# Designs tried in a protein design run: designed miniproteins, single chains, continued (3). Part 106

Each design is a single chain, and the fold is of that chain. pLDDT is the mean over its residues in the fold that is shown.

## One batch from the design tools (miniprotein)

Design m11904
Fold by ESMFold2-Fast:
Structure m11904 (fold): chain A 76 residues (1-76)
Amino acid sequence: SLDESVLLARLTVLISAAEFYLDLAKKTGNPEFLEQAKKLVEEAEKLIEEMKKQGIEVPKSAIERLEELKKEIEKL
């Protein structure tokens, strides 16, 4: 549905932004970018829980990208 498409687009933006800030954290060593990446991952996880409660199917690719982000953040 259109509403599902909006939530899926929002999820994609949050994950992409988290990946962007994690890349900046790795390149600059600035801890503020790492904290921003962590915050965006948390927001994406909360959105996924909200989508699941609404019966919206969350793409496996989004779950896999978040797990990869969490794993990379833990290594820093």
Scores: mean pLDDT 88

Design m11905
Fold by ESMFold2-Fast:
Structure m11905 (fold): chain A 56 residues (1-56)
Amino acid sequence: SEIEKKAIELLDKGYLPSEVIAELLREFPDKSYEEIKKALDNILKRLKQAKEEYLK
């Protein structure tokens, strides 16, 4: 999804989660803060799981 793709891009650039939320709210003004936060939390969870696979 566009939200997921943008969040990953911002995190890769060194943005903090709070800064990513602020940018996503600007780019997706039709989404609520809670929806953006849930999407970011899910992305962070998946990135952590992928990292664990890589470290095997």
Scores: mean pLDDT 77

Design m11906
Fold by ESMFold2-Fast:
Structure m11906 (fold): chain A 88 residues (1-88)
Amino acid sequence: SLAAELKARVLPLAEEAEAARAAGDEERARALLEEVGRLLGEAAGRLYGEEAVRTLEEKGIQSESDPELAARLREAALAGARAALAEA
């Protein structure tokens, strides 16, 4: 299933991001979180098509309270969603 494939791809990256933050490597943690955002955006694009792009453009990443990180995650997720639409 898409959910199982997402978990298999996302969980290792999320674990590495947590390990990077614990080690004080904020730049690596940020890069790993952006890759997670891209993968989640690809999945949203595959599930919801153009509506995923519109939602991300209008609302961004609602679950992130850091505005700079939210903006970076939004751009990564948009790139993923648009890539999924281009391949469809």
Scores: mean pLDDT 78

Design m11907
Fold by ESMFold2-Fast:
Parts: C-alpha cells; structure tokens; sequence
Structure m11907 (fold): chain A 68 residues (1-68)
C-alpha cells in the first residue's frame, strides 16, 4: 500500500518533469523569447500543482527567482 503510493507519486513527478523538459526543449528549438518560455513553464506547473504540489511549487519558485 505505502510502497505502491510512493511509486505512484514518483511516476507523477517523473511525468511532470518530462512534460516540463519536452516543453522547454520545443520552445528553445522554436527560438521563443525567454519571457514566453518562463510563462508557459509556469502555466504547466500551476496546471499540475494538484498532482505534484511539492515539485510544482519548487519549479514555480525557481521561475519567480529567475524573473526577479
């Protein structure tokens, strides 16, 4: 039970990180401005927050630090 829940949590985190990486790589390949890249990454993190709250909050903090 606990082991299965930890595995499900890790799979959700891995999927989220892969979605972020794929989005980032695609936008860089398309030469999107960094402001737009950060905005789209932020939107994805906010969208996935309910599924991966700890990791999404960490990503949002990194984005905010980059903008500030």
Amino acid sequence: SLEEKLKEEQEKRDKFMEELRALYQQMIKERKPMEQVLEELRALAEKRRSEVPDLSDAVLNIIDATRG
Scores: mean pLDDT 84

Design m11908
Fold by ESMFold2-Fast:
Structure m11908 (fold): chain A 84 residues (1-84)
Amino acid sequence: MEVVLRLRVTVPPGHAAQVAKILEEAFREAGVEVLEVKTTDDSVDITLRGTREQIGYALTRAAKKLMEAGIPILRIEQLEERPA
């Protein structure tokens, strides 16, 4: 089943824009629709539509790319989930 999911990813200050780009690319490659992206200095709020499996797969791919870029993920929070 498809869901609409809002996530907050917390990263070191100054890295949010790069993290947002990596997340958006990973989600699009997995067939997940990116509905909204908001960044602060240290966080990315992203709203998605897709299956739980596609979202999970995209998150693991994004985490690998972030690790390769030397950017630690400090926190991932699920803020909202609803049926699509």
Scores: mean pLDDT 84

Design m11909
Fold by ESMFold2-Fast:
Structure m11909 (fold): chain A 61 residues (1-61)
Amino acid sequence: GPLEEEIRRLLEELREAVRAGDLARAQELSKKAIALAETVSEELKEEVSRQIKRIYVTSTS
């Protein structure tokens, strides 16, 4: 649905922000993605939290 599409877009923007070293934007995008996921379900919030953690871990080389 529209919220899941917005979350996917936010996660893609987060990947780009982390790669670019734009930590302020990355923090903003992370907060927004988690907040939107919470309005859908606890399961989606957990999945989005895992995705965000993976993005940070794999993009900070």
Scores: mean pLDDT 81

Design m11910
Fold by ESMFold2-Fast:
Structure m11910 (fold): chain A 85 residues (1-85)
Amino acid sequence: SSSAEQAALKKLDSLLVEVKSLKEKSKSPDLSLKEKESLVEEVHRLVDEAREIGQQFPSPAVRRKLRDIEVEAGVIDIHYAVSKV
C-alpha cells in the first residue's frame, strides 16, 4: 500500500503545484473573460483528476492533499465569478 500511496501523493503534489500556478494567473487584471473561462475549465479538469486519486486511495494523507487542491481551486472559481459581474 505504501508504494500506491507514495505514487498518489506524488501525483497530488504535482496537481497542487499546477492549481497554485493557475490561482496566481487568475489574479491577473489583464485576463479576458474567455481566458478566465479556459483557466477555470483547466482547474476543474485537475480537480477531477485529484478526486479520482482520492477515491482510489482514500488515506488520511491523500484526503488532506485533495482538500488543499480543492481549496486552491475554490479561490479561482470565486475570481471567475466576480469577473462575470
Scores: mean pLDDT 83

Design m11911
Fold by ESMFold2-Fast:
Structure m11911 (fold): chain A 86 residues (1-86)
Amino acid sequence: AKALTEADVKALTDEAVKELNLPQAEHPLVRDAVRRIAANVNAGKSVDEAIAEAKSVYEGILPTPTRLKVEDAIDYVGAKLREQGA
C-alpha cells in the first residue's frame, strides 16, 4: 500500500479545516493530529486505532471547546481514510 505523505497530510488538514469551518488558529493543532494519524496508519495500525490514539493526546491538554474542534477534524480525516480503503 502507498504510504501517506506530507502532501497527503497537508491536503487532509486543509480539507478538514475548510469543510468543518474551523478557525485558522486551529490549523496547526489539526495538522499535528493528522500527522499522528498518518504516522500510525503508515506503521500498520488501523484507522480506528490511529484516531483513538490521536484523540487521547489532546484529552486533558486542550480546553473543551478547542478539543471538540480538533476531535471533529480527527473524525473527518478518519472518515476520508476509511473511504479511501485505509
Scores: mean pLDDT 81

Design m11912
Fold by ESMFold2-Fast:
Structure m11912 (fold): chain A 65 residues (1-65)
Amino acid sequence: YVGAIFRAVHDVEAFAPDELSFRRGDLLEVLGQDPRDPRVVLARNLATGRVGWVDLSDLERVGER
């Protein structure tokens, strides 16, 4: 998944500083993956520039870069 671009399918509001907030339609670049949970990735929100953990179930894949 690293380097892949995903699109948010709904809004998510993070409560922890290490979690990523995003809105439906935001593009997220995957920077890493949680080695203990394959459904959780470290991503950057391309609209806000913020980085944090996100659940892949909130995302759809749209690209590789």
Scores: mean pLDDT 78

Design m11913
Fold by ESMFold2-Fast:
Structure m11913 (fold): chain A 64 residues (1-64)
Amino acid sequence: SEEEIIRLEIEKGLLEIAISASELVAERARERGREELAAREERAAEELRRRKEELEKEIEELKK
């Protein structure tokens, strides 16, 4: 449905913001020698990217 597609595209946008935020935190953590925090945030960003890819596939399926 149109409403479902809109909802999923909003969710995708929020995931993109979350990915950017985690990447920024990881970068700042590395600059300050916080290696464990940087590693955790990099893993969080990777997990969010996987969720985004799955969401993109779902959106494309609904547009058929």
Scores: mean pLDDT 87

Design m11914
Fold by ESMFold2-Fast:
Structure m11914 (fold): chain A 80 residues (1-80)
Amino acid sequence: LSEEEELEAELALETMGLSVLKLALSRHPPTEEDVRRAEEIAERLRELRARATGALREEAEAALEEAEELIARARAELAA
């Protein structure tokens, strides 16, 4: 695979992971493990954003924003 194709595949895996986590959090209260999982996804998305260009970078930025919102929401629920 080219580097562009590898980045696209990595982004797809991270967005799928984020979707699975969003589904889980719709079914149960968040746990510290869920927050950790979301933080790991966010960190990998930041690295992808830094390496990606054009449309792929925009997609990585959007996914990162979604992950950060999910983390903030989960942390707020854990604090309540």
Scores: mean pLDDT 85

Design m11915
Fold by ESMFold2-Fast:
Structure m11915 (fold): chain A 90 residues (1-90)
Amino acid sequence: STDEEINHLKKAIESDPNLAVAHGKLGELLEKEKKYLEAAKHYEKAAIIAEEEGNKDLAAHFYKLAGNAYEKAKKYEEAAKAYEKAAKIY
């Protein structure tokens, strides 16, 4: 179930907070539940981790997802900043 997958991902993050993919997957599940602000924060965390690891493509991808989720949450300033970070990676 979605709840079981969320709990699994949260435990993975507790064991290794720098799992970009786990934060990205948790963001996706939260977005499906329309928890857009929480989804945006997890996408942003995934992007930061990917950027720190030098994975520019993955970082840009997650910053774009964070921007989209922030817009759905009506956090337009945060959305603009996320999109700007995605654009500046290249």
Scores: mean pLDDT 85

Design m11916
Fold by ESMFold2-Fast:
Structure m11916 (fold): chain A 75 residues (1-75)
Amino acid sequence: MEAEKEYEKAKEDLEKTIRDGQARVDAAPPEKQPELERQLRDDVLRNEFRVLGAKYKAEGNEKAYRAAQEAADLV
């Protein structure tokens, strides 16, 4: 099912984003770390909304799906 695949992909993207982002923060100069941490937070939040959207779509809740997609777009 499409929503299930989107959910799975979003979770994998989230894990990769956290790992890659954290490694970049650790390797970066102190002055760059706050910017990279902010970018990581945005990427995590966006993926979480996408995961919620896929869940709502699978449940047939179109209103909630749309709201989650719009929230992700605002990140």
Scores: mean pLDDT 80

Design m11917
Fold by ESMFold2-Fast:
Structure m11917 (fold): chain A 71 residues (1-71)
Amino acid sequence: SRLALSEEVRAAIREVLDAATPAQVAAAVGGVLRAIGARIDAALDPSASREEADKAGVEAAREGLAAVRAR
């Protein structure tokens, strides 16, 4: 759901900010921007499902968080 996606994105931002170098903040911001982009694409393309956009956003947020954790 959108609420779950927002919570996951918020958690990723907080985790990065608590431990953050500028590079780690950039990686997390990249993940958030990809999640927002997926939602915008869903809003602009009526053939795209909100479920697909939410899934893509969650995946982008997880990839951003994983990149931070791998450093």
Scores: mean pLDDT 65

Design m11918
Fold by ESMFold2-Fast:
Structure m11918 (fold): chain A 58 residues (1-58)
Amino acid sequence: AFDEALALGREGYEAYKAGDYETAARLFEQAARIAEEAGHLRLAAELRKQADSVRAAA
């Protein structure tokens, strides 16, 4: 649900701060999928942008 997507997004951000860009990208992609399945399309789009940005920065 929404809270699960936010929790995974936070874990992704923590991985990003630790320099683990691959783990961060995966967590953001998983969070985006959960948000999309729950109908939170704006949150899902934002999380996918985070994943793309992290992959580009790696």
Scores: mean pLDDT 81

Design m11919
Fold by ESMFold2-Fast:
Parts: sequence; structure tokens; C-alpha cells
Structure m11919 (fold): chain A 64 residues (1-64)
Amino acid sequence: VSEEELEREILRALGDMYAALGKLLESKGDNKGAAEMYEKAAKLYEEAGDLERAEEYRKKAEEL
């Protein structure tokens, strides 16, 4: 496994963490906090090369 592959896996895991935190905040009615977490998740997914998830979470942030 290359260093670049490991880096992408770590970035995806961090993106998943922020996405989960965003969902938790949204469930508590913290739409501002949720949007911030979804934006962080989107940036991490983009860096990981997961452009589909990055776009998904950018749209979620914009909807809040």
C-alpha cells in the first residue's frame, strides 16, 4: 500500500467523522454547527478523491 493510499484512507475516515458529527448536530437543531461540519467533511472527501461524497455534503451544508 502506498503512502498516498493510506493518506486518502485517513482523509476519508476524518470526513466520515465530521459527517457523523454534522448529522448529530442537525438532529439537535444546530443547523449552523451541522453546516460547518458538513463543509469540513466535504473538503476532506475532496482531498481523499471522493468527489461524489464531497458534492453530497456541500449540498447538505447549503440546504441548512
Scores: mean pLDDT 85

Design m11920
Fold by ESMFold2-Fast:
Structure m11920 (fold): chain A 68 residues (1-68)
Amino acid sequence: SHMEEEAEKIVEEAKKKIEEAKSIEELNDVVTEASRKLNSLDLSDEVKEKFERELLAAYLKKADELNR
């Protein structure tokens, strides 16, 4: 659906910005903005959980790298 395509685009753009983040503060800003955009879409709970899980996985990996 159009909403699912938009959500996928938001997550992909967020993943690129997460990779480029140089601090926990910057990482939090990227994830907060991505979550805000995802929550603005009229997605089913199941679809939202799928995309939120992908975003969380990228966040946790990068946060671990930055918190060394």
Scores: mean pLDDT 82

Design m11921
Fold by ESMFold2-Fast:
Structure m11921 (fold): chain A 65 residues (1-65)
Amino acid sequence: SLEREVKAALGSIYYALGKRLMEQGKYEEAVEWFEKALQLYREAGASPEVIDEVEKALEEARKKL
C-alpha cells in the first residue's frame, strides 16, 4: 500500500539521519531519529533484520548518553 511504502521510505531517511548524527557525536538527537525510524519501520511491516539493525543502532546511541 502507498501508506506502507511512504512509512518505509521515511524510516530509511530517519535511520540515515540518525547514523549521520552518531558520526557527529550528537547522540541525543541520534536517539530521537532512530526511535522515529524504528516506529515507522514497525508500522510499515519491515523485515526482522531491518528492525534488529535499527534497534542495535538505537541501543548504541543510548549507551553513549
Scores: mean pLDDT 89

Design m11922
Fold by ESMFold2-Fast:
Structure m11922 (fold): chain A 67 residues (1-67)
Amino acid sequence: MIKEEVKKQLEEGKSAEEIVEDIKKELDEELQKNVEQGKLDEETAKHAEKVNEKLVKLAKEYAEKLS
């Protein structure tokens, strides 16, 4: 999942910093959209934020390793 996305964006010529920023933006936008649409309650959103932080960290590790 996240590793494949990082690899794909590296093959498209994006820098590691751009990839991490894009992934963070996508995760943040999806979370906000789900909260606004009432799909996630406050407690679930808080857990999703922590998961997103871990995914961003993982994306950074993959981008650094693969670039």
Scores: mean pLDDT 78

Design m11923
Fold by ESMFold2-Fast:
Structure m11923 (fold): chain A 104 residues (1-104)
Amino acid sequence: SKKIKFKATITAGDRTVTFEGEMTEEEAVKQLGTMLSLFGTRVLKAILKTKSKTVELENMTPEELARKIVELAIEDGKVEAHAIMEKPDGSLVEVDIKVEAELV
């Protein structure tokens, strides 16, 4: 398995979570998915922007969003995403995600 140098920053209101390290793609997906799950249980909508494309996604799990973000970050080096997530109480939260990935 190829390793990546990975950095993710997730912001929702006044809360910011950052993690970074050298890890496999699958480890990056699991770490990012776990961190996103702290903000909500479901992703209602997400817009992902890279240097080459914009992707709009709807109705997914935090892990599914994390997987798409990691894939795009490996392809294009950087991803900026804006997501609307649903909390367990049914309230909505807006989440900004910035991810960088580099092959090592």
Scores: mean pLDDT 88

Design m11924
Fold by ESMFold2-Fast:
Structure m11924 (fold): chain A 67 residues (1-67)
Amino acid sequence: DKEKKLLMAREVASLEAARAQAEGGLPLEKYEELFEEKLKELEKEIEKGMSLEELKERREEILREME
C-alpha cells in the first residue's frame, strides 16, 4: 500500500513539474527543483494519511489538463 502511494506520488510530482515546464518554459535546474519540492510535499501528505484514491484523482486532473 505505502509503495503504491509512493509510486503514485512520484508520478504526480513528475506530471506537475512537466506541466509547469511546458506552460512556463522552466529551465532544467528549476524543473528538478520543482519535481523535488512536489515529491516532498506529497510524501508529507502520505505521512499525514493521504489516500491512494486522492493521489490517483490528482494524477487524473493533471493528465486531463495536459491532454
Scores: mean pLDDT 77

Design m11925
Fold by ESMFold2-Fast:
Structure m11925 (fold): chain A 65 residues (1-65)
Amino acid sequence: SSEVEKWLKEGMEGTDSTFYLSRAKVGLLTSGDEANQLGLEAKEEADRSRREAEEARREESRRRA
């Protein structure tokens, strides 16, 4: 349980992504190999989601200006 929380926090630091936490938690409890893969995916998806939201906001701001 403690390892699950630590791993998930590392994967999604700086983003609001409860969905990634839920998926990664299941993976960590199921299989070590699967948990590692889910951790990497969670980090990548959290990063991508954050950047896309920021870019969309920039586009909106530029268009409305």
Scores: mean pLDDT 62

Design m11926
Fold by ESMFold2-Fast:
Structure m11926 (fold): chain A 68 residues (1-68)
Amino acid sequence: APSAEEVIAVLEELAALFSGLKSLTAFLQELRDRLRAGEISIEEALAEIARRLGPWFAEQVRARILAA
């Protein structure tokens, strides 16, 4: 059986990931709302995605746009 310390470490990792997902959802919704209102450009939105999530995520978003 795993030790209590090993279980705690896994739960902390999962909590951090879950908090990150909630934060990302809120970030993306805010970005969408700002785009819809005309407060930012598509280029500015992509730059904010790259800043928050890194260039890999910006590339994934662009790839999906091209595939759609």
Scores: mean pLDDT 70

Design m11927
Fold by ESMFold2-Fast:
Structure m11927 (fold): chain A 91 residues (1-91)
Amino acid sequence: MAKELIEKAIELIKEALKLIEEGDIEGAIKKLKEAIELLKEALKLVDDPLIREALKLTEKALEYLEKGDLEKAKVLLKKAIKLLEEALKKL
């Protein structure tokens, strides 16, 4: 269950990165909000420090996107993906 939520969150963050490159910032924001909800649900099932840090980075990336700072958002989202992939290896 937690593993499936994390895998779906990774896919949503990857979709958000693609939408940012395509100039669909509204679509990217929607995908990140969905990913944040899934990560919060995953944390209720497994309290993992990598998932907590990835959630924090994803929320901060959302703030940067809403402010128009696309480059900072992309850096944080790529870091969040790496942390979530590391968490998956331990689950």
Scores: mean pLDDT 89

Design m11928
Fold by ESMFold2-Fast:
Structure m11928 (fold): chain A 61 residues (1-61)
Amino acid sequence: SLEEVLSPEAAEALRKARELFNQGKVDEAIKLLEEYFKKYEGLSDEEAKRVARQFLADLAR
């Protein structure tokens, strides 16, 4: 799985985001992923929001 090849920080962020999403806390899941992408991947605010929303859309399938 994706989590098997990620850094510990990335794996934890994905796990927590999935947990929040499963609880119906979609905005909190998006915010967590956005902060991860800004801090660890160096994305801009706009790009981090776009990627976070896309990632959660994929998790909803």
Scores: mean pLDDT 74

Design m11929
Fold by ESMFold2-Fast:
Structure m11929 (fold): chain A 61 residues (1-61)
Amino acid sequence: MLEKAAELAKQVAQRLLDAGHDPETAERAAKITALYYAGPDAKVEAKVEGNKVEVKVSRKE
């Protein structure tokens, strides 16, 4: 579940970057997407650097 949430978030961010949106917008969308699929007790870290998107999802407890 967490791995799938991270992968989907990364794909969403990449689509936004390809469409010409700002890195900040892509990063925010990735966080929202990951949290939606992982659940409210998940910790999400999303980072966009140039054309590279990284998303990490873990459970708080």
Scores: mean pLDDT 77

Design m11930
Fold by ESMFold2-Fast:
Structure m11930 (fold): chain A 82 residues (1-82)
Amino acid sequence: MIEEGDKAEKQGKLEEAIKLYEEAIKKEPSAELYVRLGQVYNLMGKYEKAIEYYEKALELDPNNLKARQLLLNTKSQLAIKK
């Protein structure tokens, strides 16, 4: 469930949060789960992985404003770090 991943993330257990979100996606993929995975990877400084998951969220829900905003912000960070 999303709630289990959210708890792990709030406790700073980023690797555990990733595992929980990935397990949730395997059972029932959703744009929200992909957004959460992207956010965790972004917190870890893994911007390429974050972008990948935000793009997957937009594939499932093209109107997800949060995923679009986070994708643009993360791409801007990556472009500056060239």
Scores: mean pLDDT 80

Design m11931
Fold by ESMFold2-Fast:
Structure m11931 (fold): chain A 85 residues (1-85)
Amino acid sequence: MSAAELRNLAGVARHEHERFVAEMERLNITDPELWKLAEEVGRLIEEAERALAAGDLATAQRHLDEAVRKMREARRLFDEWLAKQ
């Protein structure tokens, strides 16, 4: 993936993560696994942004790939949580 593509992916991931956290806060979600997963996603995005700033594209891609996977898992668990209410 190019530096431009990784920067775009990082921006999209940050925006989606911020919206997800805001939704969890709005619904007063107290599930510790959902919050732990959200914290892990935020950390991975931050690490990817630092790697991009340092020119380490391989590290940035690895962290973003992991963030995207965890974000999909968080969305699935969130949807399952909503279905049980």
Scores: mean pLDDT 86

Design m11933
Fold by ESMFold2-Fast:
Structure m11933 (fold): chain A 73 residues (1-73)
Amino acid sequence: MNNAAIAVELAFRFYGHSDEAPEVGKKVEQLVKEGRYDEALEYAVETAKSLGLSEEQIESIRRAFLEGIANEK
């Protein structure tokens, strides 16, 4: 699993969505492997919104994703 997918999965677990976290992580991993970074981030953000996460929590997920991408290089 890539660092971006790990970071997003951990953020979802931290915000109380441990049941959804593995599926979100897998989808983010697949999209990142395909070079579809914008779609991976959009998927994570839209899933977080659908689960009722706050704007601050969603911003934390965006940051975790971007830091994960940076750490792949």
Scores: mean pLDDT 82

Design m11934
Fold by ESMFold2-Fast:
Structure m11934 (fold): chain A 71 residues (1-71)
Amino acid sequence: SEEERLEAEVDLALAQMDYAIAKKSKNKDYLEEVLKRLEETLKRLQERGFSDGAERVKEMIEELKKEIEKL
């Protein structure tokens, strides 16, 4: 449905904004909070079948995990 598509696009846009801000942060607690939100967004996108969006969020999660390991 159109509503489900729009909701998924909003979820992806918010995830991209969170990720962009997080990449500039060196605060471990903040990065861990963003990671949790990205994982929740990934599950929602997968459940809705938005594979392209899900793959982008999965890549953000992996990069953020690497940044957390450096802190």
Scores: mean pLDDT 84

Design m11935
Fold by ESMFold2-Fast:
Structure m11935 (fold): chain A 74 residues (1-74)
Amino acid sequence: SSEELERKLEDILVLAYILQQQGASPEEVAARVVALARRQGVPDEALREAVRRAYEKGILSEELARATERRLAE
């Protein structure tokens, strides 16, 4: 459902934020976030959009947003 997808995306973004604040590299965070999203059945497009919006809101760094886009394209 849309509500379940939104909750999964929120949990994934919270994890990404925590790892970023702990100083994990953008590449490490992107790899973990993409792996978790795929394991949970989150569509690549939904993750890409959610990460882009989090970057636009100043929550996630540009480097992390770029690393996530790269990982999704591979």
Scores: mean pLDDT 89

Design m11936
Fold by ESMFold2-Fast:
Structure m11936 (fold): chain A 82 residues (1-82)
Amino acid sequence: SEKGKELLEKAKELYRQGKYDEAIKAFNEAVKYFEQANDYELLGEAYLLLSYVYSQKGDIDKAKEYTKKAREAFLKYREAKK
């Protein structure tokens, strides 16, 4: 989870710098760590940010796909908190 969080912060910084392809790579690496940890809150955040990056690149289909994945992750997070 620590490594996943570091990769997520790196990906956010790359996104802020407009380095969209590098940000996508870093977000996908963070996603793998959050999936292994069942960290649905951070998984949802990573997917939501991936949807923003793809939207900025004009890939609307990918942006919609990642928005759906983010919703599904946040729903799992809500269920796990019960």
Scores: mean pLDDT 87

Design m11937
Fold by ESMFold2-Fast:
Structure m11937 (fold): chain A 107 residues (1-107)
Amino acid sequence: TTVTESGPTVVKAGGTATLTGTASGGTVSAFNWLLQRPGQAPEGVVVMGSQRGAGVPARFSGSVSGNTSTLTITDATLDDTGTYYHAAVDADGNVHYGPGVKLTVVE
């Protein structure tokens, strides 16, 4: 199973960022999005395709269509700056990570 990611590298504060992750070469049971802020461990912002992680604001939303997972960030803030990883869980429970999309929020 291979995971690819795409999205904007820069978004303006108050704007909308849309990130996509696609899995290929295997069956996917769940899609997750992780955010790693500078100097911090990665944390789940969207899990199981559409559920927000603990403490994650409503500005983050997820959707799944086929083998593609979409993360949408509305009303972006400077705190949304970081590396976003798409994590696909296969039918055997193995986690496959994408290379990461670096997103910078600017004023």
Scores: mean pLDDT 78

Design m11938
Fold by ESMFold2-Fast:
Structure m11938 (fold): chain A 90 residues (1-90)
Amino acid sequence: EDYERLREAFANPEEMERISAEVHELVKKLFEEVDKLIEKNKPSPETRQKIANIAVAGAIRAVAYALQGKLDEAKRTLEEALNEVKKLAS
């Protein structure tokens, strides 16, 4: 199921590029919003490291979902990561 979808995506370079472009744009928006929250709230170095870890982990999971054709789950994963960052940055 998920494995077969990944194999099909890797077998089609044009589809892989399209999926990569879409998830890249979503990840870019996440990091832009995270940067704005860090600039606005000036969290401690310890909190900033936790924020960075959440954002990176969220991005990795979102890419994995997108490669499986689960773009809605990828978007949800990034939104959940942003919400956790907002809680820590406040």
Scores: mean pLDDT 79

Design m11939
Fold by ESMFold2-Fast:
Structure m11939 (fold): chain A 73 residues (1-73)
Amino acid sequence: HMEEYRKLIEELVKRAKKGDLAAGLLATAIHYFVRKEYEKAIELFNKAIELSTDPELQERARKLIEEAKKALE
């Protein structure tokens, strides 16, 4: 599970360096998610969705929001 997040973060950081601010926010949100800081992660995932027009990025963020919400139950 950690290996999958590491690869995803690497991909998103590369996109952020090319000007994809939403990808940068998603990468930061995943760092908070892995640290179990779920409330902060949800906040940043929502910001990434708002800034992005990429449906794949939006779908990844929505799935992680649902996982974070389940963890907070």
Scores: mean pLDDT 83

Design m11940
Fold by ESMFold2-Fast:
Structure m11940 (fold): chain A 58 residues (1-58)
Amino acid sequence: SDELVALARELGIPVSSLPALRQWLAQGLSRETLAALIVAETGASRAAALRLLDLLEA
């Protein structure tokens, strides 16, 4: 979705990384673990990281 791409760009996450994040969620990696990784990598807030993950699951 356009919202997903816009948020990824705002957080500094390459759009090319979004398929990998979707795959990790599909493989059962926890949302908390992925949110923590996004925060550590980008400096984004936990709320923003969780919003990105919600958009990836939609």
Scores: mean pLDDT 82

